Designed miniproteins, single chains, continued (4). Designs and how they scored, part 27

Each design is a single chain, and the fold is of that chain. pLDDT is the mean over its residues in the fold that is shown.

## One batch from the design tools (miniprotein)

Design m12900
Fold by ESMFold2-Fast:
Structure m12900 (fold): chain A 66 residues (1-66)
Amino acid sequence: GLADEDGAFRAIVVANLYGGVDAAAGLSTKITELGLPVTAEQVREAALWGGAGKEGADMAARIAAS
């Protein structure tokens, strides 16, 4: 659930998606801080779950892949 590591990661991705232009660097830092192995697909799913459109989800996945 959202209380799990996966849920916490999904919440962080969604927060960064709505956090504005500094979100890309913040997302990278938070992924490192959580120590989670991240795939672009997982980030995309998390962004879509959080209510992002396709464009926003694709952007979030691209950030995670870089």
Scores: mean pLDDT 60

Design m12901
Fold by ESMFold2-Fast:
Structure m12901 (fold): chain A 81 residues (1-81)
Amino acid sequence: EDKLVELDEEFKKIAEKYGLPNKFTPEERTLLYSYYGFEKDFVENEDGSYESPSGIRISKEAYDRLKKAAEEFMEKLKKES
């Protein structure tokens, strides 16, 4: 729970850096932040998990699922525009 809050705040900083709008739902914002954050800031650990610069860890499976969902969401936004 606290880890998800820290991850959201970290990704908000990334979203500001990339000029992403904040008009989306919390779930949509999380997907957008994850898309940009994972590409730029997450590091793969020896055990296959991923770690943010703030030390938030997610499993490889969770990372892969979240990144895929974020990519699909970004593709949907581009097509629905």
Scores: mean pLDDT 59

Design m12902
Fold by ESMFold2-Fast:
Structure m12902 (fold): chain A 88 residues (1-88)
Amino acid sequence: HMSLEEIVEYAKTLSKEELIAEMKREIQRINDIIKDYRAGKISKEEALKELEHEITHLVAYSGVLNGLSDEEIEERRKNAIERWKKIL
């Protein structure tokens, strides 16, 4: 639903503590998706779709927390998604 740009703008409104909390939630969601995929509960296509969504949020929160530019955040999102396509 939300674009990377919209998530980044939302992330910029959060405190450091809130950003860390959101990152922990996204890491848990990513782990749950991988677990469900490995258990055969979801297809590779479904897993990649869900991972793309959660990775976009994680990269936005992490990038804002670390003071990255919008361009650096976009590059990290692209690289993370391409890595997951190769791993799954």
Scores: mean pLDDT 88

Design m12903
Fold by ESMFold2-Fast:
Structure m12903 (fold): chain A 89 residues (1-89)
Amino acid sequence: MEKLREDLRELAREIEENPLPEEEILERLEEILKKHGVKEIAEKEVEGEKVKVYEVVSDDGKPSLIGLYRNKEGEEWIKEVAKELVEKL
């Protein structure tokens, strides 16, 4: 968990300091999650968009779910997702 949180925090910092395209942010997020062994447990369609759902185990052993939206609209929502991941993990 700690290194995952650190990598996500670093990504959030990079986004704030250097504007990144939406697709690059999504790619970086998926790479970080994959690197830390976060497993995709489901793919769902929400309001016409495909959403990957990942399971993350906290330091106390409690599973939590993170939805990663593959919305082609809105660089703003991706920045929000990155920040929320840092805060919730």
Scores: mean pLDDT 59

Design m12904
Fold by ESMFold2-Fast:
Structure m12904 (fold): chain A 100 residues (1-100)
Amino acid sequence: MYQDRADWMLRTARRNRDDPVSMSRSLSLAASSYTRMGNFDRARQLVDQALRYAGDNNSARSMAYRAMSNLYRSQGNNDLAQQYQQIADQLLQQSQQQSG
C-alpha cells in the first residue's frame, strides 16, 4: 500500500514538475510513505528534494519538515523529530500570516 502510494505521488510530481510547490508537496507525501516502509535513505532524499522545490513557500516547507520529523521519529531520534516538528509548526503559522 505505501509503495503504491509513493509511486503514485512520484508520478504526480513528475507531471507537475513546472509547479514547484505541488512537486514539493507530492515529494513530502512520498517521503512519509517511504519512511513507513523503512526505506529511510530514499525518504531522506525525497525530503531534501521537497525542501528545494518548496523554496520560500512556508506551507510546502512545513510539510517537508513534518516528513523529516516523522523520518527521525521512525529511526528513534526523538530529539531531532521534536526539533523538526517545531520548525514545521512555526512555518505553518508563518504561512497563515502570508495570506493577504
Scores: mean pLDDT 80

Design m12905
Fold by ESMFold2-Fast:
Structure m12905 (fold): chain A 91 residues (1-91)
Amino acid sequence: MIDKAAKDVASGDKEKTKEGVKTLKEAASSEDPELRKRAAEAIGKVAEEIAKAGKEVVEVAMEGLSIAISSGDPEVEEAARRAAIRLLEAI
């Protein structure tokens, strides 16, 4: 799921990028800490592609990272904060 969503974000197709970011946001908001961490790391990895897709897509990604940062799991919080920094640097 997360690997496919990351590939969709990196595809260069605007609609696939939007759907991929939505999937990563949903994963970052899940009850599974491992899934939240993997989603945050994936958002960080494809941050440049998210930034290129435009402000609306960046906002969806940042909403997912905000939820992950609030998770209370230190590893998830660290991954999400690193991803947020990468996304802000890509803008």
Scores: mean pLDDT 82

Design m12906
Fold by ESMFold2-Fast:
Structure m12906 (fold): chain A 89 residues (1-89)
Amino acid sequence: SMLDRALGLLVRLYLEVSTAVEAGDFEGALAIIRETGAELLAVAAELSPEDRRLVLASLERMYQQLQPRLSPELAAALQALIDELRAVA
């Protein structure tokens, strides 16, 4: 389902960003947020409002878990993704 795809993208985003941050790879972490984030937004546009709310809640939870380890620039990039997902009609 598209929901399963969106949740899979969130798991991938969490693991790949976490790995890049642990490695000190700022540019890699930013690229992951941009590339996987763009795919997540495209998938989210195809979801029901209920499924979009679940994906948004999961992304917000992921952000809270990662936030203490993120630079301000990486935190801003993830917050921008959250804001864009909230704006999806």
Scores: mean pLDDT 88

Design m12907
Fold by ESMFold2-Fast:
Structure m12907 (fold): chain A 91 residues (1-91)
Amino acid sequence: SIEERLERLEERVRELEEEVRELEESDLPNEEKIRRAIFLQAEAGVLRMELYVLRKEANTPEVEERVEELMERLLEIEERLDRLIARLKAE
């Protein structure tokens, strides 16, 4: 169902947010952090595409609102990862 797919995407976005936070706080070498950040960027891209598909199938304003909230959270994740990579490359 749309609800089950949305709940799964909400959980995956939450997990991705946690992984980004852990990566930002980690004491890993810069090269390893960059590699992991690039991997998380790819994961965020996949989730964004899945949300675009779900948005087209959205049947209620409540589902549309939840999808838009998740897309905004993914944009913040992508921006955080871009900033992290840029900072680490400058060091």
Scores: mean pLDDT 87

Design m12908
Fold by ESMFold2-Fast:
Structure m12908 (fold): chain A 100 residues (1-100)
Amino acid sequence: SKLDKLTTLEMHLIAISSSLLLAVKSGNKKYIEEAMQEVRILREDALSMGLHEFAKLAEEIYKILQEALKNGYISDEQKQQLEDLLNQMSRLLSEERRAL
C-alpha cells in the first residue's frame, strides 16, 4: 500500500539521521558514506512513487554529504542545512499521509 511505502521512506529518514549523528560524534567518515548510500536508496524509492519534491530534497542532502566527505567532516553549517532538509522531508511525508 502507499501507507507501507511512506512508512519505509520514514524508516530511511531515521537511518540517515542516525548515521549523521554518528558521523558528527565519532568524526568517522564511514558514517557519512553510510548516510550517502541510504540517501541514494531513499531518492530512488521516492522517484518510483512520484514524490518528486521529496526526491529533490534527498538530492540536496546528497550534495551536502559529498562536500562533507571531501572535507572529512560535517561542519556546523552543513549540520544545520542537513537538519533543515530532513525536517522538510518529514513534513512532506506527513502531508502525504494526511492525503490518504
Scores: mean pLDDT 89

Design m12909
Fold by ESMFold2-Fast:
Structure m12909 (fold): chain A 69 residues (1-69)
Amino acid sequence: MEEAEKKLAEIEKELAERARAALPLTNEQLIALLEETKERVRTLLPIDPELAEQAVAGLERQIAALRAA
């Protein structure tokens, strides 16, 4: 659990830093960044599938909201 949680926190931190550095972002650019982050989170599936699935679901909800806007 601790290893997967640490890796997820690192992924989330990198996402936040990349998003801040790239402001202002278009919805398309933000969707691309979230899709890339989703792929990275999926690498946690063999370590902690529940944590990885929850994080992926959160990213998918954000992507869906941006596509609907």
Scores: mean pLDDT 79

Design m12910
Fold by ESMFold2-Fast:
Structure m12910 (fold): chain A 81 residues (1-81)
Amino acid sequence: MAKEEEEKKTKERIEKAKKDAEDAAKKAVDGTQDQGIKLLGQLLQQAKNSSKKVSEAILKGGREALKKVGEKMLEEMEKAL
């Protein structure tokens, strides 16, 4: 019983954490880059204090979000060079 409730709560946390990471990446791309990066950092810090499954999902979502932001930053750097 407790294990099944824990899995349900874990699934909800995973979905929310991933969505929050995606929202942060979108805000960064849309012109609030510094604030978006800070928010992603907070989500990654939360992952360190979470269960293994929640941590992995948060890290995966955050990594995907950071990859998109990083690619855009590299493009801007190439144009500056």
Scores: mean pLDDT 63

Design m12911
Fold by ESMFold2-Fast:
Structure m12911 (fold): chain A 76 residues (1-76)
Amino acid sequence: SEIERLREILEESAKKLEENPGGLTPEQVKEVVEGFRRMIEAIELIEWAHKHGLPYPRTVEELEKLRKLYEEAKKA
């Protein structure tokens, strides 16, 4: 799927940046990698929502609500 491919691209990009920062400082690498990790987490939540017929999160508040539902599902 498109979402699955986007996740793979972000994961590969984060890994490549950690392995070869290309002149970035350690702090800059950390900030960019943290950004990628947050994007990957959001993509995973959106993919999970699609599989369960839930609506797309359109705001930060909706994304946080989706995160809570995902955590509850993991307990079941």
Scores: mean pLDDT 76

Design m12912
Fold by ESMFold2-Fast:
Structure m12912 (fold): chain A 68 residues (1-68)
Amino acid sequence: SSLERKRQLAFEFVTAVQNKDYEKVLEIFKEMVEDPSVSRDFVGNLIRTAKGLGLPEDVLKKLEELLN
């Protein structure tokens, strides 16, 4: 289901942030941004979560640029 896929992507995104796998963080985020079923609110919540987990500023900037 769409909801299960979104939960799986969110889990993989958070796991990648915790593992400091920033290439994977960007890959998963691009996949979510390119999915028309993923809301901007959902993606914004993931950026807030990543910031709270200590994602580096240069990676955060790249995530924000992908939202434009």
Scores: mean pLDDT 83

Design m12913
Fold by ESMFold2-Fast:
Structure m12913 (fold): chain A 85 residues (1-85)
Amino acid sequence: SLGDRFKKIFQEYVDQLLAQTTNPGLRQELQLSSDALLDTIDEWEKLGVSDEEFFKYVETLIRMSSVFNPLLGEVLKKSLEEVKS
């Protein structure tokens, strides 16, 4: 599914970012945020969210993350670009 492909790509980018992050507090925050996002995508799949709605929800998360967590916003943006390939 679209959600499964997105989760896989997103997890790969998060793993790369974690490998480059040495600050333990930032690592923990990134890990908790990424886990919450993966859970959110699983819930969207359970609700039968369409591909169009999925893209709209991810775009909303990118906009919000760009304000509060720019690194997470960048990972989400890269993941969305890759899944649209």
Scores: mean pLDDT 83

Design m12914
Fold by ESMFold2-Fast:
Structure m12914 (fold): chain A 80 residues (1-80)
Amino acid sequence: DLVEEARRLLEEAIRLAKEGRLEEAKRKITEAGQLLTQVRENAGLAAAGHELLKHVDTLKSPEEAARLAEGALKAIDIHA
């Protein structure tokens, strides 16, 4: 399931961000965003994926990475 894999990746990204591993967290966010954009049957989840991909390269701190990933997890909970 693309959505459950994206959820797992976002949870990993939050954990990595809390450990100060910004580049690893960004990679997990990118992977989750790519999976969510493939959920063609759910426009809200696809939009969440596009927002992750749009913002991931602008992240400057682990705290920003955690907030972006947490926002996407909330979007999954609302739209799934």
Scores: mean pLDDT 85

Design m12915
Fold by ESMFold2-Fast:
Order: C-alpha cells, then structure tokens, then sequence
Structure m12915 (fold): chain A 59 residues (1-59)
C-alpha cells in the first residue's frame, strides 16, 4: 500500500498540467481501489499511465 500510494502520486504529478482536477481525482480513486484489491504497485502504475494517456489523447 505505501509503495502503491507513491506510484499514484508520481503518475498524478506527471499529468497534473495536462488533466483537470476532476480527472486527476478519478485517477487517484482508481489507483487506490486497484491497490486495495491487491494489484501490485507496478501494475497500478501501468493502468494509471494508460488511462491518463488516453484522457490526454481525447482532448
């Protein structure tokens, strides 16, 4: 959980300038839910990076 929290914060920081506050909060909640479900920090990063990139591309 501690490592997953760091990964979530790192991904949010990477996309802070490109996504709205609501989109950043959605990514945070998604990452926390995945980590609580037992997903590894590496897999959480991969999922959040993919979703964030898709949100940016949709603009």
Amino acid sequence: MEEAGRVIDEVLAEYAAKLSPAELEELRQTGLALARAGMSAEDVRAVLQHKAAQLVAAK
Scores: mean pLDDT 82

Design m12916
Fold by ESMFold2-Fast:
Structure m12916 (fold): chain A 65 residues (1-65)
Amino acid sequence: EREIVILETAIRLLGIEMGLKVKVRVEDGKIIVEVSGGSPAEIAAFKERALALAKERGIEVEVRE
């Protein structure tokens, strides 16, 4: 789905902008994100932003550390 690809790209770019290492994949219409390379506070801020983008688009996102 086009919306999933757009959100996946947006999450990857968000990670780059925040100086984090991010790996993103899609399983069964759900986006799985693995994030590292930051402090707990930076990772928490990334999670909040990624989940907000997901909620706006109605797509499920799981963030793993």
Scores: mean pLDDT 82

Design m12917
Fold by ESMFold2-Fast:
Structure m12917 (fold): chain A 92 residues (1-92)
Amino acid sequence: LEEVLERIARLERELLEKYTEKAREAYESGDEELEVEVQRATAEAMKEVMKLLREALPLYPEEEQKELEEQIEKAEEEMKKYLEEVEKKLKE
């Protein structure tokens, strides 16, 4: 469990920190293509984090597994909706 959490933290830091600066640049420049690229990269990082959390599920107490699984599923659905909105924004 601890190794998985450490891997998640490293992944979040490396991917999200890198794309946070690009997101700021996209917002300031009004570059919609760059904004979409950053949003997709952020979503991919979140999907990877959720995958690692799912792999860690058996390491949690049985009582916590159901709650964590529900949280992961909810996050996956929210991320899917977010990506659909981003793609729709590019359609004219």
Scores: mean pLDDT 71

Design m12918
Fold by ESMFold2-Fast:
Structure m12918 (fold): chain A 55 residues (1-55)
Amino acid sequence: SDLVERFTAALDAGDFETAKALLAGLDDAQREELRRQVPERYQPWVDFFARELAR
């Protein structure tokens, strides 16, 4: 999906601000869907930003 491509491209570029902002616009169910759709190497980043946003 476009969201997966944008999220992974942001991480590959070291643009953590954009990656976090993409997750901030999603609810918990949408974040879990993104986590399932991204390659395994990016899944820890979804988990990290989700925890940061939950505080």
Scores: mean pLDDT 84

Design m12919
Fold by ESMFold2-Fast:
Structure m12919 (fold): chain A 92 residues (1-92)
Amino acid sequence: SSAVEKLAEFIKEALKEVNPELYKEATEEDIKELAEIAYQTGYIPPLTEEQKEELKKIIAESKSVEDLKKKLREEGLRRAVEELERAVRRAV
């Protein structure tokens, strides 16, 4: 997918900028998997400036590739819970 390819390029550059230690450890396959997870959790290109900053923050706070994957999945779950809470609030 062109969208996942754009996400992979963004994640690669963000890793270099905000977490160069993690960038050295990450394989091309890791970057591809991270891009797939980001896409599945609602980061659909073209990314807004807010979405770019959110991804950079998650990347900067991550200690390993597995930790980064976990944080991306947790962010997706957080958004799903917030949407459910808004739906319940509107029904009351």
Scores: mean pLDDT 82

Design m12920
Fold by ESMFold2-Fast:
Structure m12920 (fold): chain A 79 residues (1-79)
Amino acid sequence: SSELEAALKAFEEAFENLVKAIKSRNKEEIEKKLKEFKKAFDKLIETMKKEGVPQSTIDKFKQGVERVEGMVEKALASL
């Protein structure tokens, strides 16, 4: 679906922006890009549900992304 493709592309772009912010070591920029990444992720999950992706697949993907988010948040607490 074009909607799922658009949501995936937005998620990939938000992830790239988060990686760039982490490389900058600027806490404010990392927090801003992490927030944008979370929004893009939420939209992707909503789109996957709308497109009938199995809940078990969505849950596994969500767990992986939430693990990455937790690692970034712990790194931010150390800055």
Scores: mean pLDDT 84

Design m12921
Fold by ESMFold2-Fast:
Structure m12921 (fold): chain A 82 residues (1-82)
Amino acid sequence: ELPEIPGVSEEAREQWQRLAREALETARDLLEKGYSPGAAIAAVAMRLFALSHPLSPSLGITDEELRAAYRAIVAWLEERLG
């Protein structure tokens, strides 16, 4: 149901999963307002990056791992919305 987030602690995984759920609900709201799935996903991906990037030092993850988590969440959103 929620995306699998690679190689992070349980606490970090829970935060990523929460952000993914919020992103899905935001994307659904944008779809209801007439945005395309691609536009909705792009908007929430940018917001997700802005919200989660400051967490990477405290979560102990690298920028590459951060990008991998975003790719996983975006792919999960694309699967569920398009």
Scores: mean pLDDT 69

Design m12922
Fold by ESMFold2-Fast:
Structure m12922 (fold): chain A 100 residues (1-100)
Amino acid sequence: MVKASELTPEQLEKLIALEEEIRRLALEGLANKDPEGALARIRELLERAQASEDPAVAQYGAGALTLLDSLSASHSPELTLRVLAALEEREIAELRKELE
């Protein structure tokens, strides 16, 4: 695990924004009863993150894709989104503490 304390404020803000967007897409997919479409949009976002020139963003994208694949193999699309949204909410809170 890359320690949040080892990230620059710019990297922390980028990761928070990315994780907030993933959480938004997951919650929107649940609200609109389109969990498969939401998973496709989240995957595209994470694939773009993995291709980022910022190593912290790229590392996050790669790790999140691995987690998404693991969850999707074992759980329904709806349950995958619920778990992902909860994990992102927790990580956003932890990253925000490092900006204080």
Scores: mean pLDDT 82

Design m12923
Fold by ESMFold2-Fast:
Order: C-alpha cells, then sequence, then structure tokens
Structure m12923 (fold): chain A 59 residues (1-59)
C-alpha cells in the first residue's frame, strides 16, 4: 500500500542518515492518513530517527 511504501522509504532514509528525506516521507505518511496535524508529528519523528541513526553510525 502507499502507507507501507512511505513507511519503508522513511525508514531507509533514516538508516542512511538522510534526515530531510526521512522527514519528507514521514510528513507524506501523515498527510496520506488525512490528518494534517499528524503530518508535522510524523515529520519530526522521522527526522529525529535519522539523526539518531547518524549519531550511532558515528560511534
Amino acid sequence: SLLDELSARAREAALAGDAEAAARYGRQFGESQGHPTAARTYEGVARAEALRAAEEAAK
């Protein structure tokens, strides 16, 4: 489904440390659920996950 595709792309971007790509996919995931307020939450969570992945990779 579209939601599964967006979730997978957000996760791939996060694991690659691409915070802005992860944030974009997270926002689209929220928007596709019809909840504009949730889009900002998913965007922030995806960005934070990518930053954490980058920090772990730097160890």
Scores: mean pLDDT 78

Design m12924
Fold by ESMFold2-Fast:
Structure m12924 (fold): chain A 64 residues (1-64)
Amino acid sequence: MSPRQQAVIKFVNDFLERLDNGYIPSDEEIEKEVDRLAKEQGLSEDARESLIRSLRHIAEEYRK
């Protein structure tokens, strides 16, 4: 895998582990964390927006 792909996968896995351990980030926290990843890894705006949308949806399901 490319370094960028590895970084995104690690980010998502770390996010899911935090959810499983009872830490559910806010939508604002998700956006800030993804913005940081996007800047560090050079993600496109479309990829950034898609990732934010997906992670916000997953977090919302854990809040129910």
Scores: mean pLDDT 83

Design m12925
Fold by ESMFold2-Fast:
Order: sequence, then C-alpha cells, then structure tokens
Structure m12925 (fold): chain A 82 residues (1-82)
Amino acid sequence: EKEKLKEKGDEYLKLGLRYLLQGDGESAAKYFEKASELYKKAGDDKSAELAKKLSEIARKPKISDETLAMAQLQLAVLEAVS
C-alpha cells in the first residue's frame, strides 16, 4: 500500500531526474509533479515537498549546473536503492 506508492513515486522521480539531465525541463516537471502526488498519498510529505520544488526548478527557462549536479547525485542514490 504505502510502500508501493513510495516505490511508484521513486520511479517517477528517477524519470524526472533523467529528463532534467537531458535538458527536457517540461517532461521533468511533469514526472516530478506525479512523484510529489504519490509521495503525498503515501504520507511522505517531506519527499512530496522536495519533488514539488524540483518541478518548480525544472520549469525555469535555464537550469543551473549546480542543480544538474544535484540531480545526478540524487539519481545515483535512487538507482542504488532500487
């Protein structure tokens, strides 16, 4: 139940991070929004808030190198715990 929702949220978060790293902020934002909703349904408000912030960052016309570096690290962590 909650565990499956978190797993689905993590999958959408990974997809969003991959799109962000490819320069596709619009697709990244959509997947981050889906991840945020799933985390909220799972009761993980902290992860939901972080995913929402990532969606807002992804919608910016230019994404900073610092944000891309953070996205790379977070994707690596998520892939390690899958």
Scores: mean pLDDT 80

Design m12926
Fold by ESMFold2-Fast:
Structure m12926 (fold): chain A 101 residues (1-101)
Amino acid sequence: AEEDEKAYEEALRHITRAVRALQEGNYEEALKYVDEAIQAAEKLKDPRRRNALLASAYYLKGLIYRKMGKEDEAKEYFDKAVELARQAGLPELAAQIERLR
C-alpha cells in the first residue's frame, strides 16, 4: 500500500539521520531520530517489514546508549532488537546483534 511505502521511507530517513548523528557524537539528536524511526515503522501494516525496521531501529538505539556509557540500557535495546529480528525472519541479523552483547 502507498501508506506502507510512505511509512517505510519515513523510517529509513530517520534511521539515516540517527546514524549520522551517532557518528558525529550527537547522542541526544541520534535518540530523537531513532525514536522517530520507531514511530514511523510502527505505522507499517506488514508485520515482517515492520519488525525488520523496528529491529534495526532498536539495534541503533542500543548502540547510542552504549556510546553514552549506559550499558544496561544498551543491552535491553539489543535484546529487543534480537527478538524483533527473529520475528521478522532475519536470523542472521539476530546473530550479528547477539555478538555485540
Scores: mean pLDDT 87

Design m12927
Fold by ESMFold2-Fast:
Structure m12927 (fold): chain A 118 residues (1-118)
Amino acid sequence: SMEEKIQEEILKEMVELLAKLFNITLTSEDFKERALELAEELARRILAETENPTAEFLLLLSDFLQTVRAFLAGLKSIEELIAEMERLLAALPDKSSPTAQALQEAIELAKKKLKELK
């Protein structure tokens, strides 16, 4: 549908922004694989920057990755993905870290695009 294409375009732009900010080269030409690779890289960076992560924090990372997979399967909306990313950002111990700033920029880009395409 047109709505599904718009949501996929927003995620594609978020994926490209995060890849640029993290200075990584995505290996797959398949968009869904690229999005998963980036989500896993984001989770890995967050976990590496967190001392003694709580069980609640680990569940937030798991929920984020599951939400990305569910969106790619057509089971969740872009708004639900943005909300999950905002929950993750709020839980980060250092909001000034490069990883936190990259996550914030991706969220802001997605919100801006969502308003422009409505």
Scores: mean pLDDT 84

Design m12928
Fold by ESMFold2-Fast:
Structure m12928 (fold): chain A 92 residues (1-92)
Amino acid sequence: DAEKIVEELAKAIKEGAPKEEIEKLAEKVKEKARELARELAETLDREELEEILARLDEMLAKAPDQPDTPAVRTMREVLEIMREVLEEKLRE
């Protein structure tokens, strides 16, 4: 399901779909990212979570250099959501 939603979002952006449609698909992608991040937080140990966080931080550090498109914006928001969920788990 998550893969299909991401594919639908990418296609909608490429084909210039209405902003409302892109926003709805982006919301679904962000919700799936939040679910995945929570699953990772429950499943992985602290060292594995720290490794994933380090990679997310690296990806986010490079994100400001990308063009301000709906796809890039959604990607940044997804990465930020995942980072926040994992950081919260590590604080416990």
Scores: mean pLDDT 74

Design m12929
Fold by ESMFold2-Fast:
Structure m12929 (fold): chain A 60 residues (1-60)
Amino acid sequence: GSIGELAEKIYKYKKENPDATDEEIAKKFGLSKERVKKLLDAIEKNPELIHLAKLIEDSM
């Protein structure tokens, strides 16, 4: 699934570029600002979501 990979890339970018705004990240990845904000918020609340998504993809 593309969602797990996209979420991980966005999270990595934010961790490497903590001063980057949601709008800058949205432009870089071709997403809306609100979508980036929701993805980052979900990952910050449960970082295991990235690992679980990858494990599910690897088992398919």
Scores: mean pLDDT 71

Design m12930
Fold by ESMFold2-Fast:
Structure m12930 (fold): chain A 71 residues (1-71)
Amino acid sequence: SWIDKIKNAKTGEELREIVNEATQELLADPSLSPEQKGGVEETKRTVLMLIDEGKLDEAKDMAIRALRVLS
């Protein structure tokens, strides 16, 4: 699962790759509403900002919470 990959990421670079792949998959999902897709894009921007700031644990927490809301 994406959550397990995020939990196991050891660097910001690894997390960035996972977030980009997960976002691409979610935005291609026809079951998600335009509003949900907007939320995915907003969350991606915030998570990538946290990675750039060196806040790896905060970035992981935000990404995991967002994925759980979409379930």
Scores: mean pLDDT 85

Design m12931
Fold by ESMFold2-Fast:
Structure m12931 (fold): chain A 85 residues (1-85)
Amino acid sequence: SMEEKIRRLERELRERIERLRAGELSVEELVEFLLEAARELGVATVTPTVDAFVERVAELAEAAGLPRLSRAEVYERIREIVERE
């Protein structure tokens, strides 16, 4: 179900945020995870605009109750990855 997918992705996202804080994960790796999470939730990453994708990432982060993540940094990293597809 969608609720089960969101709960699993929330757990995985929190684990990756902790690894990012510990220096065990790069921002690029976190963004790659967010892209895969968006695909699993039914957001096509092949055709949506960068803005639409960023909105979905923001929704996921908010649903996960994350501490402050720099949205500007996330925007720039997503932009770089999408442009290099």
Scores: mean pLDDT 59

Design m12932
Fold by ESMFold2-Fast:
Structure m12932 (fold): chain A 61 residues (1-61)
Amino acid sequence: MQAVTDEQIIAAVREATGGDEEAVAVVERYLAKHDAGESLSPEELARLQRALARWHASRFG
């Protein structure tokens, strides 16, 4: 897939954060901007996933 979907981004956030609803809400706000005509690249999604994974690790070890 050349572009990522909102569903894929939300799923990635849930997996990276262990289902943190606050983190999901922040991502939903970001996706609203995407729906307004800005798109996420695969590189941007990868950066987001890595940041969330590091955040999850810092909370849970």
Scores: mean pLDDT 63

Design m12933
Fold by ESMFold2-Fast:
Structure m12933 (fold): chain A 65 residues (1-65)
Amino acid sequence: GPLEEALRRLAELQARRRAAELAKKATGKDPESITVERTGDRTFVATATAEGKTFEATVTAPELP
């Protein structure tokens, strides 16, 4: 439903943000690229690339009760 889709979209954005922050913290620079992949029904993996290194963040959307 609409709530589950909103939570998935938020999880995707959160994964992207976390991967970017990890790259910036490690390299002192903004990532050159960020890709996000849906690896499960509610799980997203974001990969940020900076200075020839990859930084990965995994976020799972909460399950509605």
Scores: mean pLDDT 83

Design m12934
Fold by ESMFold2-Fast:
Structure m12934 (fold): chain A 79 residues (1-79)
Amino acid sequence: SSLEEQAKELEKQLREEEEEYRRYVEEGDWEGASEELRRQSETLRKLSEIYEKMGKTELSEKARGTAEGLEEKAEELAA
């Protein structure tokens, strides 16, 4: 119950962060876009931990993998 509520809240946060990222990209704000990808990566790492606690190993692994990819992309945008 509480873990499911935490997962839903983080999933909602992730969607808001994805929308903010798109806004920064449309505005040509690469610094803002990079920072937003780092926020998404952090949210995905938290979500991965919650999924693992729920026994949802495949979702946990996917979230962790996505977080790493977004972190790499953020570094590229900041270069």
Scores: mean pLDDT 88

